# Designed miniproteins, single chains: the designs that were tried, part 103

Each design is a single chain, and the fold is of that chain. pLDDT is the mean over its residues in the fold that is shown.

## One batch from the design tools (miniprotein)

Design m3570
Fold by ESMFold2-Fast:
Structure m3570 (fold): chain A 65 residues (1-65)
Amino acid sequence: DAEKKAKEALKESDIQKIVNAIKALMKVKKVKEEEIEKVIEILNDPSNEEKRIKLLAEILKELKE
């Protein structure tokens, strides 16, 4: 159901909350800002919905585990 929740999150204004959580997680892991920006661009890119849902589902799984 991570994909189901990811799809719902993309429809709701909650996407910004998830984006902020991803930023915090990647900064803790000392990921380059360029990589963090690419992740955020994918999540905000409506032309690639399948990639957005897949990426968001992976992040939601990480937040739960």
Scores: mean pLDDT 66

Design m3571
Fold by ESMFold2-Fast:
Structure m3571 (fold): chain A 76 residues (1-76)
Amino acid sequence: SMLSEREQKVLETREELTAENAVSIDKIAERLGISKATVKKHLKKIMEKKVEELLKETGNEALAENFRRQGEYILF
């Protein structure tokens, strides 16, 4: 997998929280015992790795760019 173990945990925690109600950087940080700044750094790296993977799998730059923009919007 292109994601590190820590990056994978951040993504999985976000998906669990989304299923329960709303995603919150605060809740992810609390559950993992890390700072909000660290969560944001991991989410940015996950987004960049997923954009690269989408480009390799699909060859669709527009799809990858849309994914990148959605990730930035959610993080800020």
Scores: mean pLDDT 69

Design m3572
Fold by ESMFold2-Fast:
Structure m3572 (fold): chain A 88 residues (1-88)
Amino acid sequence: SDELQRRVEEIAERTREAIAAAPPEVLAEARRLHREALARAAAGDLVGGARLAAEAYLLLARATGDEEAVRRLEEVAREAIRAVEEEA
């Protein structure tokens, strides 16, 4: 649904600054997880894809040391994962 896509986009938006500030090695690992998330979603595993995407975003936020960003991302990630699980 549009609601699910909006929640996924909210995670991406909240991580934009964390992505820009991330160390190269952390960014490479987060990109690997994100690519796997996209592959799972394309194969029909939307729940698994959402969980991997959330993990990638949390990894980026933690690497920047912004505890407030980590807390916000954890909340949005939990909400997005629950929404995907309910509509899958």
Scores: mean pLDDT 69

Design m3573
Fold by ESMFold2-Fast:
Structure m3573 (fold): chain A 78 residues (1-78)
Amino acid sequence: SMEAFEEFERLLREALRAYARGDYAAASRHFRAAADLLLQHPEVHDLLDEKYSSVPSPLTAEQLAARLRAVADELLAR
């Protein structure tokens, strides 16, 4: 849904803002929430490809979610 897509973009924006502030715990939580939302709403991946078609992701929704979780885990390991 468009609502799920907007929430996904919001979570990524908040994750990047937290990272910029050095709040790695908050950044990690937001990246995990984005990954979980993507797995619950795989249509969000289709909307990302449509909106950002000039910079397409070669990853599936599941692969993108796994990458977001990996980033979240790495941030907590610091």
Scores: mean pLDDT 80

Design m3574
Fold by ESMFold2-Fast:
Structure m3574 (fold): chain A 92 residues (1-92)
Amino acid sequence: SLESYLKEIEDAIKNGDHDKALSLFSEALKEIKDPKEQIELIERSVEIALKHGDLDLAKKIAKLALSLNENKEVILTAIGLLLRVIGLELDR
């Protein structure tokens, strides 16, 4: 489920395991076929990374979402989130 994946992603982020977080995110995107749920997964995963102060991971999550999706709404969401994270990095 979406909530199960998000919990595992947050646990990986909290433990500093970026590779595991990205792997779990990729698997969740493959399992979740509904574009609305994919958008929620992407937005919440990026927000979790940002809440833990990990701008680099947030950027990687958005880039991975962009590379793995063909749906225009999902792609536009990923682009918007990526630009937001880049803006936050420039203010470091």
Scores: mean pLDDT 85

Design m3575
Fold by ESMFold2-Fast:
Structure m3575 (fold): chain A 83 residues (1-83)
Amino acid sequence: SLEEARKLIEEIREKKVLTLDKLKRIYSLLNEQQKLEETIKEMQEFADRNGHLSLEEVQKNLQKLIDKIIEELEKLIKEAEEK
């Protein structure tokens, strides 16, 4: 349900922690499988680019990625509500 998707997004926003399981569940609830694949690809590219950086730099870059993903998920929720 859309309510379940919203609750999962709120948990991610509050804790600033993304898990692959929560992402899969949210995208599944929204019927946005293609966007899930795009998000996973972005996360893989992040890991590849940041493997040589300090933990502090990785944490800062990870926070920006989490914020971007949250914004994208919030837009998908709004679109799903308007159908």
Scores: mean pLDDT 75

Design m3576
Fold by ESMFold2-Fast:
Structure m3576 (fold): chain A 66 residues (1-66)
Amino acid sequence: TTLYKITIVSGQAVNFTSGEILKPGETITATKVTFLPDGTVVAVDAATGDQYLFGKEDIEIEKIEV
């Protein structure tokens, strides 16, 4: 199974289902990551299934194979 560890390094991320905002230093584990042409990244949280929106320059992403 492939998971993606996403760390917010600048700016903020928004959970568009709940409205929760993640700040720099926070991490999520995602089952799916989509890169949009405008620099937006959409990730599906492994724990909740909620979708988070990021700027691609605001995150570090690590692919984890389990």
Scores: mean pLDDT 82

Design m3577
Fold by ESMFold2-Fast:
Structure m3577 (fold): chain A 78 residues (1-78)
Amino acid sequence: EEEKKKLLEEAKGKLFALAAKSGNKEVADAGLKAVEAVDDVEKTRELMEKFIELGKKAGLSEEELREAAELVLKAAEL
């Protein structure tokens, strides 16, 4: 329980930082939707893939995007 909440808090921080760095509201919206869908692992994975695609298009590194996505997916699997 606490582990899941801590992972989500850390993931949200990273997602918002990446969205701010990109200056793209769509990146922020995609990240938020994935966090909201955390109880549905398949939907969360789909939304995280969209977040990575949008982030790469906005000039963010795939490595940074994957790190944030992994935290959300780990929380979804708990």
Scores: mean pLDDT 78

Design m3578
Fold by ESMFold2-Fast:
Structure m3578 (fold): chain A 72 residues (1-72)
Amino acid sequence: MLLEAAREDVERLPEILEELKEALKKGDSAKSTGLILRVVGGIEDARLSGDEETKKELEEGLKEMMKMVKES
């Protein structure tokens, strides 16, 4: 279950990044924070499950999210 949730976040990462971009543009701090926490949770789930590939993909997504936050 945890591994499946993290993998779903990887597969949805382009959608999550686009949603974050719109949330930041709109000033929706609750939605932007929720999206970031979701990806952070996915990284922790992948770490606990030993899925290094999923963890790395989500960490790269989180780096992109953090860039968006800094540039907003």
Scores: mean pLDDT 78

Design m3579
Fold by ESMFold2-Fast:
Structure m3579 (fold): chain A 60 residues (1-60)
Amino acid sequence: SAVEELRKKLEEATKVGLEIVKLEKQPIHDAETEEKIKALTEQLFELNAQISKLLKELRA
């Protein structure tokens, strides 16, 4: 179901967003932390693109 897929993507986006916030709150931003924030940010952008596409498809 497209509705179930949308719900799963929204849950994933929320989890990724919270993980980024946790990492950004760390007192030390080493290279590993910066790489992880970058990867999660890219994942969040992709999830948001997929969510937007699913919302458009559900209205068709």
Scores: mean pLDDT 83

Design m3580
Fold by ESMFold2-Fast:
Structure m3580 (fold): chain A 63 residues (1-63)
Amino acid sequence: SKKEAFISKELEKGEKYARTEKAKSLVQQAREAFDAGDLDEALRLIVEAHVEDGIEDIKIAIS
């Protein structure tokens, strides 16, 4: 489906570009959810990984 193709592409990006240990862990959990067929959970975890890296970027910027 288009949703599966989109999430698969976002997982590949997350696996390549996640920076914090928390973001990397969330991407791994998203891969497990995707492999289990839980597309909504996979997408939720990908979004959380992006938020986690974004928080780290803000902390660095204000340090």
Scores: mean pLDDT 84

Design m3581
Fold by ESMFold2-Fast:
Structure m3581 (fold): chain A 53 residues (1-53)
Amino acid sequence: SLQQQIQHARQQIAELDARIASLDKDKNPMEYATLLFRKLSLESEVYVLEKLA
């Protein structure tokens, strides 16, 4: 269960990384920031869950 949740979160991070890489930060700074905050939140979740696993 924890391992499945970690893998799911990692998959979402990978998808966010692809979206961030496709954005022109200069044209879409707020969208870029929103995706970065979402990625950071997921990375924090993975960090905590890995400590519990």
Scores: mean pLDDT 85

Design m3582
Fold by ESMFold2-Fast:
Structure m3582 (fold): chain A 83 residues (1-83)
Amino acid sequence: MTPAELAEKVRKIKEKVLEKIDDEEDKKAVETILDAQAEAYAAGAGADESLYPKLLEEVEKLSEEAKKLLLEELKKAREEIAA
């Protein structure tokens, strides 16, 4: 998968997660996390560069519901990449 394809897949995950979240702070945190991830992939970062230390801090700020939604959509995306 190309850097551009990985970045596009992250942006699709962002859209799906944001549709399921009503809280504006959780939306902003998810957007920050996934936009940074998409930028990293577009710049040629590998899958193991998935989250920077600062982004892990943003993940910890998410509500339990937003964390579950994000992890579920990321799991679905990994299954699509593996297929």
Scores: mean pLDDT 69

Design m3583
Fold by ESMFold2-Fast:
Structure m3583 (fold): chain A 96 residues (1-96)
Amino acid sequence: DKEFLKKVVEEVEDFAQLLALSLLNALEELGVDSIEEAIKILEEKGLLDTARTLRAAYKAIEALLKGASNEELLKIFEELGELSMAEQFREQVERL
């Protein structure tokens, strides 16, 4: 997943790039190369809400790259709990 996220950061602008940077930082902070491994570590630490947010953010990037509609993105963003929650997740991972 790291190589995919790095490509998104380099080749895509706007919101997808911001999400990819946040996910890449989370993977590097946890010392893992995959979203599934990161989710597993967060779940083992009891950070279930954070694990759900990470999965939703990754789904949002995949949907954006496939040209998702505004309605599809809104549903994903509802699962993400807004952009403020993505920033809060990054700060929380940095404190681990």
Scores: mean pLDDT 68

Design m3584
Fold by ESMFold2-Fast:
Structure m3584 (fold): chain A 84 residues (1-84)
Amino acid sequence: MKLSDEEIQREIDLIRRASLVASTGSEELAERYLRISPELIALLKEAGMSLEQAQREAHRIWVEAGGDEEEARRKAEELAEKLK
């Protein structure tokens, strides 16, 4: 389900900082992650992760997927299924 406004704000802060530090420096990739990250975080939390763990793993999956939303969903679903 959709994250709370406070959770979304924390996610935005994390993405902005990670994007500025990361070699990509792409605002477009950060914006795409903002669109998909609530879904990835919800899947990982449902699988038993804490919010902090889910946020970190969702971001890692996003980076590994190279900004591909479908690939990121697939990786998050595979991880969530293994954790359930």
Scores: mean pLDDT 71

Design m3585
Fold by ESMFold2-Fast:
Structure m3585 (fold): chain A 82 residues (1-82)
Amino acid sequence: MLAEKIMKAIEEGDYEELEKYAAELAKKAAQIGEEIGKGNESLAPEALELKKQIDEALEKASKDPKALEAFEKGLRKGNEEA
């Protein structure tokens, strides 16, 4: 799962993979948000789970300044691509 890959990348200090997976996560979150905005409320539980995954990843990454920077950079790139 994407969340597991993000957590592993943080633990292993793999900042390149972390940036890549963070971008994928942000793109998925943006797509789900758009669908909910169009009236597809069936995706609301998935959006809540994604928010929890992002919050947990941010908390874990905040303990490593380089991981936090890579994660935030990935999130910005993912939003640009969505």
Scores: mean pLDDT 79

Design m3586
Fold by ESMFold2-Fast:
Structure m3586 (fold): chain A 89 residues (1-89)
Amino acid sequence: SLPRLTPEQVDARIAAFRAELERVLARKGVRLTPEQQARLDKILATIRAHAETDVEQLQQAVDEFVRLMKEVGLTLEEIQRLLAALFAA
C-alpha cells in the first residue's frame, strides 16, 4: 500500500506544480487565457478533492490536464515533468 498523502502534502505538491508551470510558460513566452486558467483551476480542484478516494476522477483530471497543456503548446517532456511535480514518487 502506497502511503496516503495528507491535505498539506497535496497542497504543497499543487504549489510546486504551479511554480514549475509558471516557469515553463515564462520560458516559452506563453500566457494562459482566462478560460485556460479556469480550466486548469478546475483540474487542480478535482485532483485535490479526489486524489485519495476516486482513481477514475483523478485519471480524468490528468487526461484533461494533458489536453490543455497540448493546446498551450507544451512538449510531452514538459508535460511529464509537470505531472511528476504533482505526483512525485
Scores: mean pLDDT 77

Design m3587
Fold by ESMFold2-Fast:
Structure m3587 (fold): chain A 85 residues (1-85)
Amino acid sequence: MKELEIVKKTLELIAEGAPEEELEKLIEQIENEKIKEILKKMLEHRKFMRDPSPITDEEREKHHKEADELQEELEKLIEELEKKL
């Protein structure tokens, strides 16, 4: 339950634009290595979207697709954690 709360809180804070340092501290509390890796990739995606450099529409579309794929994988891993409770 606590790990699921950290995962959900991290996702919420990524969406809200919380500081990177706060997000990294939350991610380091996650013991599940795969979930931790996915959240780190989501954080990198957020950093890319906050880059003031102009990006192409193709690059934006690619990042949206990658974010959707990461979300699906994360949801599957969350189900596995819930089964262990």
Scores: mean pLDDT 74

Design m3588
Fold by ESMFold2-Fast:
Parts: structure tokens; C-alpha cells; sequence
Structure m3588 (fold): chain A 62 residues (1-62)
């Protein structure tokens, strides 16, 4: 459901941001993959925040 996708997206964003702060590569990769999977199903309100998180995660891993 859209509500479930939104809850997962918010958790993944929080996990990704925490992983970036702590340098946790494993958690970062898991959260990044989950966000990329959820992006096509994301409600419009969350897309900018998800896209920003994906960009930051990818940049850090580059």
C-alpha cells in the first residue's frame, strides 16, 4: 500500500542519514537499495527527500 511504502521510505531515509553520520557502509548500502526500490512507488510528498538521500548516499560511496 502507499501508506506502507511511505513508512518504509521514512525508515530507510532515517537509516541512510544515520549510516552517513556514522560511516556505516553496510547499513548505507541496504538503505540505499531499499530507497531506490521504493522510489517508483513513492508518494509525491516524499520524492524530494528520497531523491536527496539517494544522491547523498551515492556520492559518499563514490
Amino acid sequence: SAAEAARRARRAIAALRRALEEGDVSTLKVALHELERLLPEAPAELRPEMEAAIRDGRAWLA
Scores: mean pLDDT 85

Design m3589
Fold by ESMFold2-Fast:
Structure m3589 (fold): chain A 108 residues (1-108)
Amino acid sequence: MTPEEAGRFAAELMELLAKVSKDPEAQKEARRGAEIFRELIEKGAVEALSYLDLTDEEAARRLGVPVETVRKAKEAVQEFIRTSRAVLEEDPEAYEKAVEEARKRVGL
C-alpha cells in the first residue's frame, strides 16, 4: 500500500465510520479526520503518514511542507485511532463492513 492509497483508504473509512457510529462526538471526529486526510492528498503531503515517528520539524523538513501540515497528519491519525476504537466497541460487525466498503472504494 502506497502512502496515497493508505490516505485514501483512511479518508473513506473515516467517512463510513461517521455514518455508522451512534456517538455524535465519534461522528464529528471521524468527519474531521476524513477532511484532513483528503486535504493531505490534495496538497501532495500524504507522504507525512510515512514519517509519524519523526519530530514534526524533521518530518516537515524531509517533505518540504509546513510543520502545521505534519501536525494535521498526526491529528488525523489520532482521530482515526479513537474513532476506530469507538465504533469497534459499539458495533464490531458494522466496523468490519465499513472496512470492506472502504477497501472497495479505493480498489484494494
Scores: mean pLDDT 82

Design m3590
Fold by ESMFold2-Fast:
Structure m3590 (fold): chain A 72 residues (1-72)
Amino acid sequence: SMEEFEREVREALALIALAIAKLTNDSPLEQAEYVARLGIEKLGLSPEEVRQLLLDAGFPEEVVDEALKRVK
C-alpha cells in the first residue's frame, strides 16, 4: 500500500541518517540522539518506531532510551 511504501521510505531515510551519524559522531549516544531527532522531528516516525530501529541496528537499550529522552 501507499502507507506501507511511505513508512519504508521514512525508515530507509532514518538508516541513511544513522550511516551519516556513525561517520560524524564517535559516541553511540550521540549517534542514537542524531537519528532519533531526525526520525521524529523531520521524518515523522514515532518514538516507538525509532526505538525499534535503533535496537535492530545494535544499540544498547539504555543508550536508545537516553537518546529518546533527550529528543522529548
Scores: mean pLDDT 82

Design m3591
Fold by ESMFold2-Fast:
Structure m3591 (fold): chain A 81 residues (1-81)
Amino acid sequence: MQEEIDREVKEAIGEIAAAITLKATRNLPREQRLQVAIDEITRLAKIDPEVARAYFEALKPHFTPEEAAQLEKALDDAIAS
């Protein structure tokens, strides 16, 4: 049960961070919105890769497939792949 609770908390943190990013970047040009998301996912991945993955999954539907691929690359690079 501890692993389940920890996963749920990390997922919630990632989703909240994604909602904050979407709200804060709503009126920015598309390329700047993507760059803010890349910077934040990179920061989160260095703190906790599971939070960063939840952040990515929550953001993915709000970006194009090409932008989502850039976000996933930033996530993977930051996780020290």
Scores: mean pLDDT 83

Design m3592
Fold by ESMFold2-Fast:
Structure m3592 (fold): chain A 88 residues (1-88)
Amino acid sequence: SMEEKEKARELLERAANAKTPQELMEIMQEAAETFRKYGPVLSDVVQQAVFIAYLTGDAEEAFEMLEEAVREKKGASAVFRRYLARVG
């Protein structure tokens, strides 16, 4: 839904601006808790997108990868594979 997309977007923007592993872990924990109610697959996928946003500093690209993974009904590894496909 639109609310789910806005929540994910906010978390990815915060992750892209995080400067330390500690900040990343706090954002990942918040993502896990926020998306837990939608099931473990979506929660895991959002957590992977948060990690990719942190590594790249690009929330927009991480969000696109997240949307693609969710559309394909893939798990967390799908977001990471999308990332590798774009950088490799």
Scores: mean pLDDT 75

Design m3593
Fold by ESMFold2-Fast:
Structure m3593 (fold): chain A 73 residues (1-73)
Amino acid sequence: MIKIIYEKEEGDTIYFETLDEAGNMAYYKQKKGKEKEFIAGVTASGVTFVHPKYEGKIKVSYDKEKKKLYIEK
């Protein structure tokens, strides 16, 4: 089961983080009436990954101690 652990609204767009049963985290965006779009995530082992559409456009880092995913332009 995927758990939403963070949610932020900007106009008609919702940004949210999920945590799956294996401990993988993922960051998504969803516009009203559209499907969710994957942006970036981190595996339970701390390996970060970025959707190819955002590769080179954002920087992704993970703080293992705080269990926080950071996304920067």
Scores: mean pLDDT 74

Design m3594
Fold by ESMFold2-Fast:
Structure m3594 (fold): chain A 67 residues (1-67)
Amino acid sequence: KEELEKAKKDLDEVEKRYNELTQQAERLIVLGLADPAKRDEYFAQSQKLLDTANKDLEEARKKLEEL
């Protein structure tokens, strides 16, 4: 059960980071919409953050499911 507790704690940390990264991604989208000249740069950064957040979340969930 100690491994389950570690997996749950790791998932909680990843979920917290997921929320932080998705909020950053949303802010980048808003900045891109406000500045058309930099829109592509902001949108690309936003997508990269979302991809990273989703990957980390899936990995953490998979580890918990395997226990």
Scores: mean pLDDT 82

Design m3595
Fold by ESMFold2-Fast:
Formats: C-alpha cells, structure tokens, sequence
Structure m3595 (fold): chain A 60 residues (1-60)
C-alpha cells in the first residue's frame, strides 16, 4: 500500500496533518483529506504526489 500525507494550516496557525494508506496515491490522498476535514480543516486537493505520497493544502 502507498501512504498519502495531507497538511493544512488553519487561520489560527494550527497545523492539521493526516497520513493514510491506500492502493494508489490518489486513494491514500483522499483518505488523508477526509481525515483533515473531520478535524475541521479546509482541504482542497487537485493533485497529489505519487512518489512522495504527499500533498500540501493551505488555508489562510
């Protein structure tokens, strides 16, 4: 399985990070994005790195 990592910074400076596994980088990233949203973070994903299994989404 591949690991996807998502990170978002909230307006108050709080960082939210989620790491999830999936069969593909896209699926792992989707799972990480869902976890970030469940934590109250605003996450927009349009493309995720396959090799690193990561993404960065900012909210200011």
Amino acid sequence: MLKGTGTVTNKDGTKLTAVAEGESPVEAARSAARDLEKQGGNVTYGGFGGAAGGMHAGAA
Scores: mean pLDDT 55

Design m3596
Fold by ESMFold2-Fast:
Structure m3596 (fold): chain A 91 residues (1-91)
Amino acid sequence: SADEMREEAQKERQKAIDKLRESLALPGLAPEVRALIREGIAYTEAGDLSKARRQAVDKALLSTNPEARELALEAVDHIVKAGSLLKDADR
């Protein structure tokens, strides 16, 4: 049902937030990278699945920390899944 798709989208959004928060817990990240990750979390929590949030997450991928990069890539995947589920629910 559409409601089940919206519930699954919310779970995918939460997984994205969790991955971004895990990335913030890593040592040695530059303050600018931390700010971009926090921006990505804020947009995801607001339910704004726009390109602005995606760009904030994508900028985090430019981090010199490979673990932070992998967590940000996983977050992007969950954001994409959430967006797809919301589109399917709106049919």
Scores: mean pLDDT 76

Design m3597
Fold by ESMFold2-Fast:
Structure m3597 (fold): chain A 67 residues (1-67)
Amino acid sequence: MEEEIARLEQEIARLRDLKATVEKLLSNPKVSEEEKKELQQFYDELDRRIAEVNERLSRLKAEREAA
């Protein structure tokens, strides 16, 4: 349980780093508009994934408190 919580926290950190990288690419003038559309979709997917991991993390913490 505790190892699982720590893993999920690390996953969120990784997803946030990926999101920051995608943000930099979206602001890069060398990236084509077509590539930026794909990057925007990936960015939205990262947001969805972060929300899912946060929900899972909240449930695990609640389960620990409920015994």
Scores: mean pLDDT 81

Design m3598
Fold by ESMFold2-Fast:
Structure m3598 (fold): chain A 95 residues (1-95)
Amino acid sequence: MAAASAELAALHAELRAALDAGDEERAAALRARIVELLTRALMEYHGLPEAEARRLAEAVVEAALEALRLERLPEAEREERARELERRAREELAR
């Protein structure tokens, strides 16, 4: 578990950085690698058959990716709205 956990943590950090940069191609490549690692870990440590381990790994990674995308979208929208409100407040104060 320890070695696989460390590699998974590193890949997760790279995936988050790729998503933050808007690099969809890199994010897709990192997703595929995380799925492969999780599939192997589930087979080795939980005794799951390869097909079942792969389905579970794909489901977990898709859920994590959707959560990361949704987290980023609300943040970007929040920042844009905050900047617009700040701009309007400065205009009113300049009256």
Scores: mean pLDDT 72

Design m3599
Fold by ESMFold2-Fast:
Structure m3599 (fold): chain A 60 residues (1-60)
Amino acid sequence: MEDYKRLKEEEARRAALDAATPEQQAVFDKLYNEAKEKYGFLLLRSPADGYLAYQAAKKL
């Protein structure tokens, strides 16, 4: 069940991003916020990438 595994990994990534250091969060913001600007609609459709992009944008 790839989707189930992917969701669990995404939950772990979201938790790690929330507990990440300020420098690590800044790296996530740059990477995923730029991807969000180019692929915002597609990233939102992809749960893993969409949630990461959303989290990164929120922390900006």
Scores: mean pLDDT 58

Design m3600
Fold by ESMFold2-Fast:
Structure m3600 (fold): chain A 96 residues (1-96)
Amino acid sequence: SIQQLQQQIILSYGRVFDASSGGDNGKLLVETAKLYAYGAELALLQGDVDTARILAQQAIKYAKQAIELAKKNGDEKLLKEAQEVLERAEEILKKT
């Protein structure tokens, strides 16, 4: 529902701030990608295809950066999470 996506967006803002203050660059990139992906889903549900496209593209950008960092550091958990966000964002983009 729209309310559930709005809740996930609020939680993602908190996670982005926590990752930033904690110095966890990988977590910051993934949480930022998730925030954009939830925003893209919300925009798509509201019929705002142009905003959904822009936000999905930002989610893809940050997810790819997280994948590169995860591969460089051998962080399999971050890699898996970033790949899941990338796939989600690409599916949203296909619907725009």
Scores: mean pLDDT 86

Design m3601
Fold by ESMFold2-Fast:
Structure m3601 (fold): chain A 70 residues (1-70)
Amino acid sequence: DLAALAAEIARLAREARALLAKETDPAKVQEAQALMDRGDRLGVRGVVTGDAAALREAIRLYREAIAVVS
């Protein structure tokens, strides 16, 4: 359901930002920030348009960002 996907994106975005704040490797910071920026754009688009595929892609991008800075 779209609300559950949006809630998962919000949760992952908070986790990614918390990890990013602790990351000291500038290359990892840049990569994670780029992934999060793409995720943010797809998340907003998915919510506005009701596009579940865009929301799932946003979730994937946030998970990649977390993996970079974990």
Scores: mean pLDDT 87

Design m3602
Fold by ESMFold2-Fast:
Structure m3602 (fold): chain A 110 residues (1-110)
Amino acid sequence: MLEAEVSGPAEVTVKVGEKGSLTFTVKLRALDEDAEVKITVELLDPNGNVVARQESDVVKLKKGEERTVEVTFEFTATKPGTYQARVVVEDLKTGRRLVSAPTTVRVEPA
């Protein structure tokens, strides 16, 4: 069983055309078996469409291993609105996915 805990900001504000940056801390635990984990950060527009995505390299854990991974996601929003950023942690051996609580990304007019 893979356990994952994600921490990151609750809310950030950026302007249209400004480069935003979000850093998430992902704590991974491989309890019963070796695991291969892919971490993806997704930015969703106000309609729930994925408009940006950043994938990590595959993280390999041995049985009983704990590892903390820091993921920095950079984006530029082209339209104002209230967006959401989320982290998806996928166990590549089982196909199980864990989705973080969202970060609110408020995009203000330039």
Scores: mean pLDDT 85

Design m3603
Fold by ESMFold2-Fast:
Structure m3603 (fold): chain A 70 residues (1-70)
Amino acid sequence: SMAEDQALLEQLKEEAAKIPEEEIKKVQEEIRKKAKEAGVEKEVEEEAVKNAALLLAQHRRYQQVLAEEL
């Protein structure tokens, strides 16, 4: 449901807010590099950069689940 999806998104935003700015900048740099190499439109690149913290939070959650399940 949309309410469940929104609750998950808010939880990811909270996790993203806890990520050190230094790590977010590192991910943003990688996004910009890859976007440039792939010829991605600047507008799409900027959207991805804006979502870097959220993407990193999602990746970390996935890694944590794998570590706890193994």
Scores: mean pLDDT 78

Design m3604
Fold by ESMFold2-Fast:
Structure m3604 (fold): chain A 77 residues (1-77)
Amino acid sequence: DGSLQLEDTVDAAIDAQGVDAGLRVGARLIAQATGADEQEVLDRIKARAQELIAAGFSPESAVLAAVSTVYRELVQQ
């Protein structure tokens, strides 16, 4: 499952170098998999993560959920 592999890779990046590294890795992998612009993907992940943090998610959980959501939105096209 591409979504699970993406989430696992992003989680590993967060564990190694923090939440900002997870954001960058997630955006890059989604852009490579979907052909979308990396900066546009990064901005979408950040916006979604901010919404989730406002809803009570931790920054780590918010980033993981945002990455998964943005990936699903792009691959369903």
Scores: mean pLDDT 82

Design m3605
Fold by ESMFold2-Fast:
Structure m3605 (fold): chain A 86 residues (1-86)
Amino acid sequence: MKEVELSPEQKELIKEGERLREEGEKAFEQGKLEEAVKLYEKALDLYQEATDLAVAVDPTSTAAAETATNLVSAAVNLAVAKEELA
């Protein structure tokens, strides 16, 4: 059985999402809640695209599970930032 690895396209989406999530975390720590929300929303969009792509190929793959974990993490960060902003 050949192990199903993340595609280069999926890896790029995850890398960009991670970068934006890190920028959002820094903004959140600095009290820049509006900027944090904006950055987390962009990260969430990229992780969602990566997850949708992985699920379309094989919903039972480790790639699908990994991208789904990143999506959940970004969604939680976004929810916390929005709650603090409200």
Scores: mean pLDDT 76

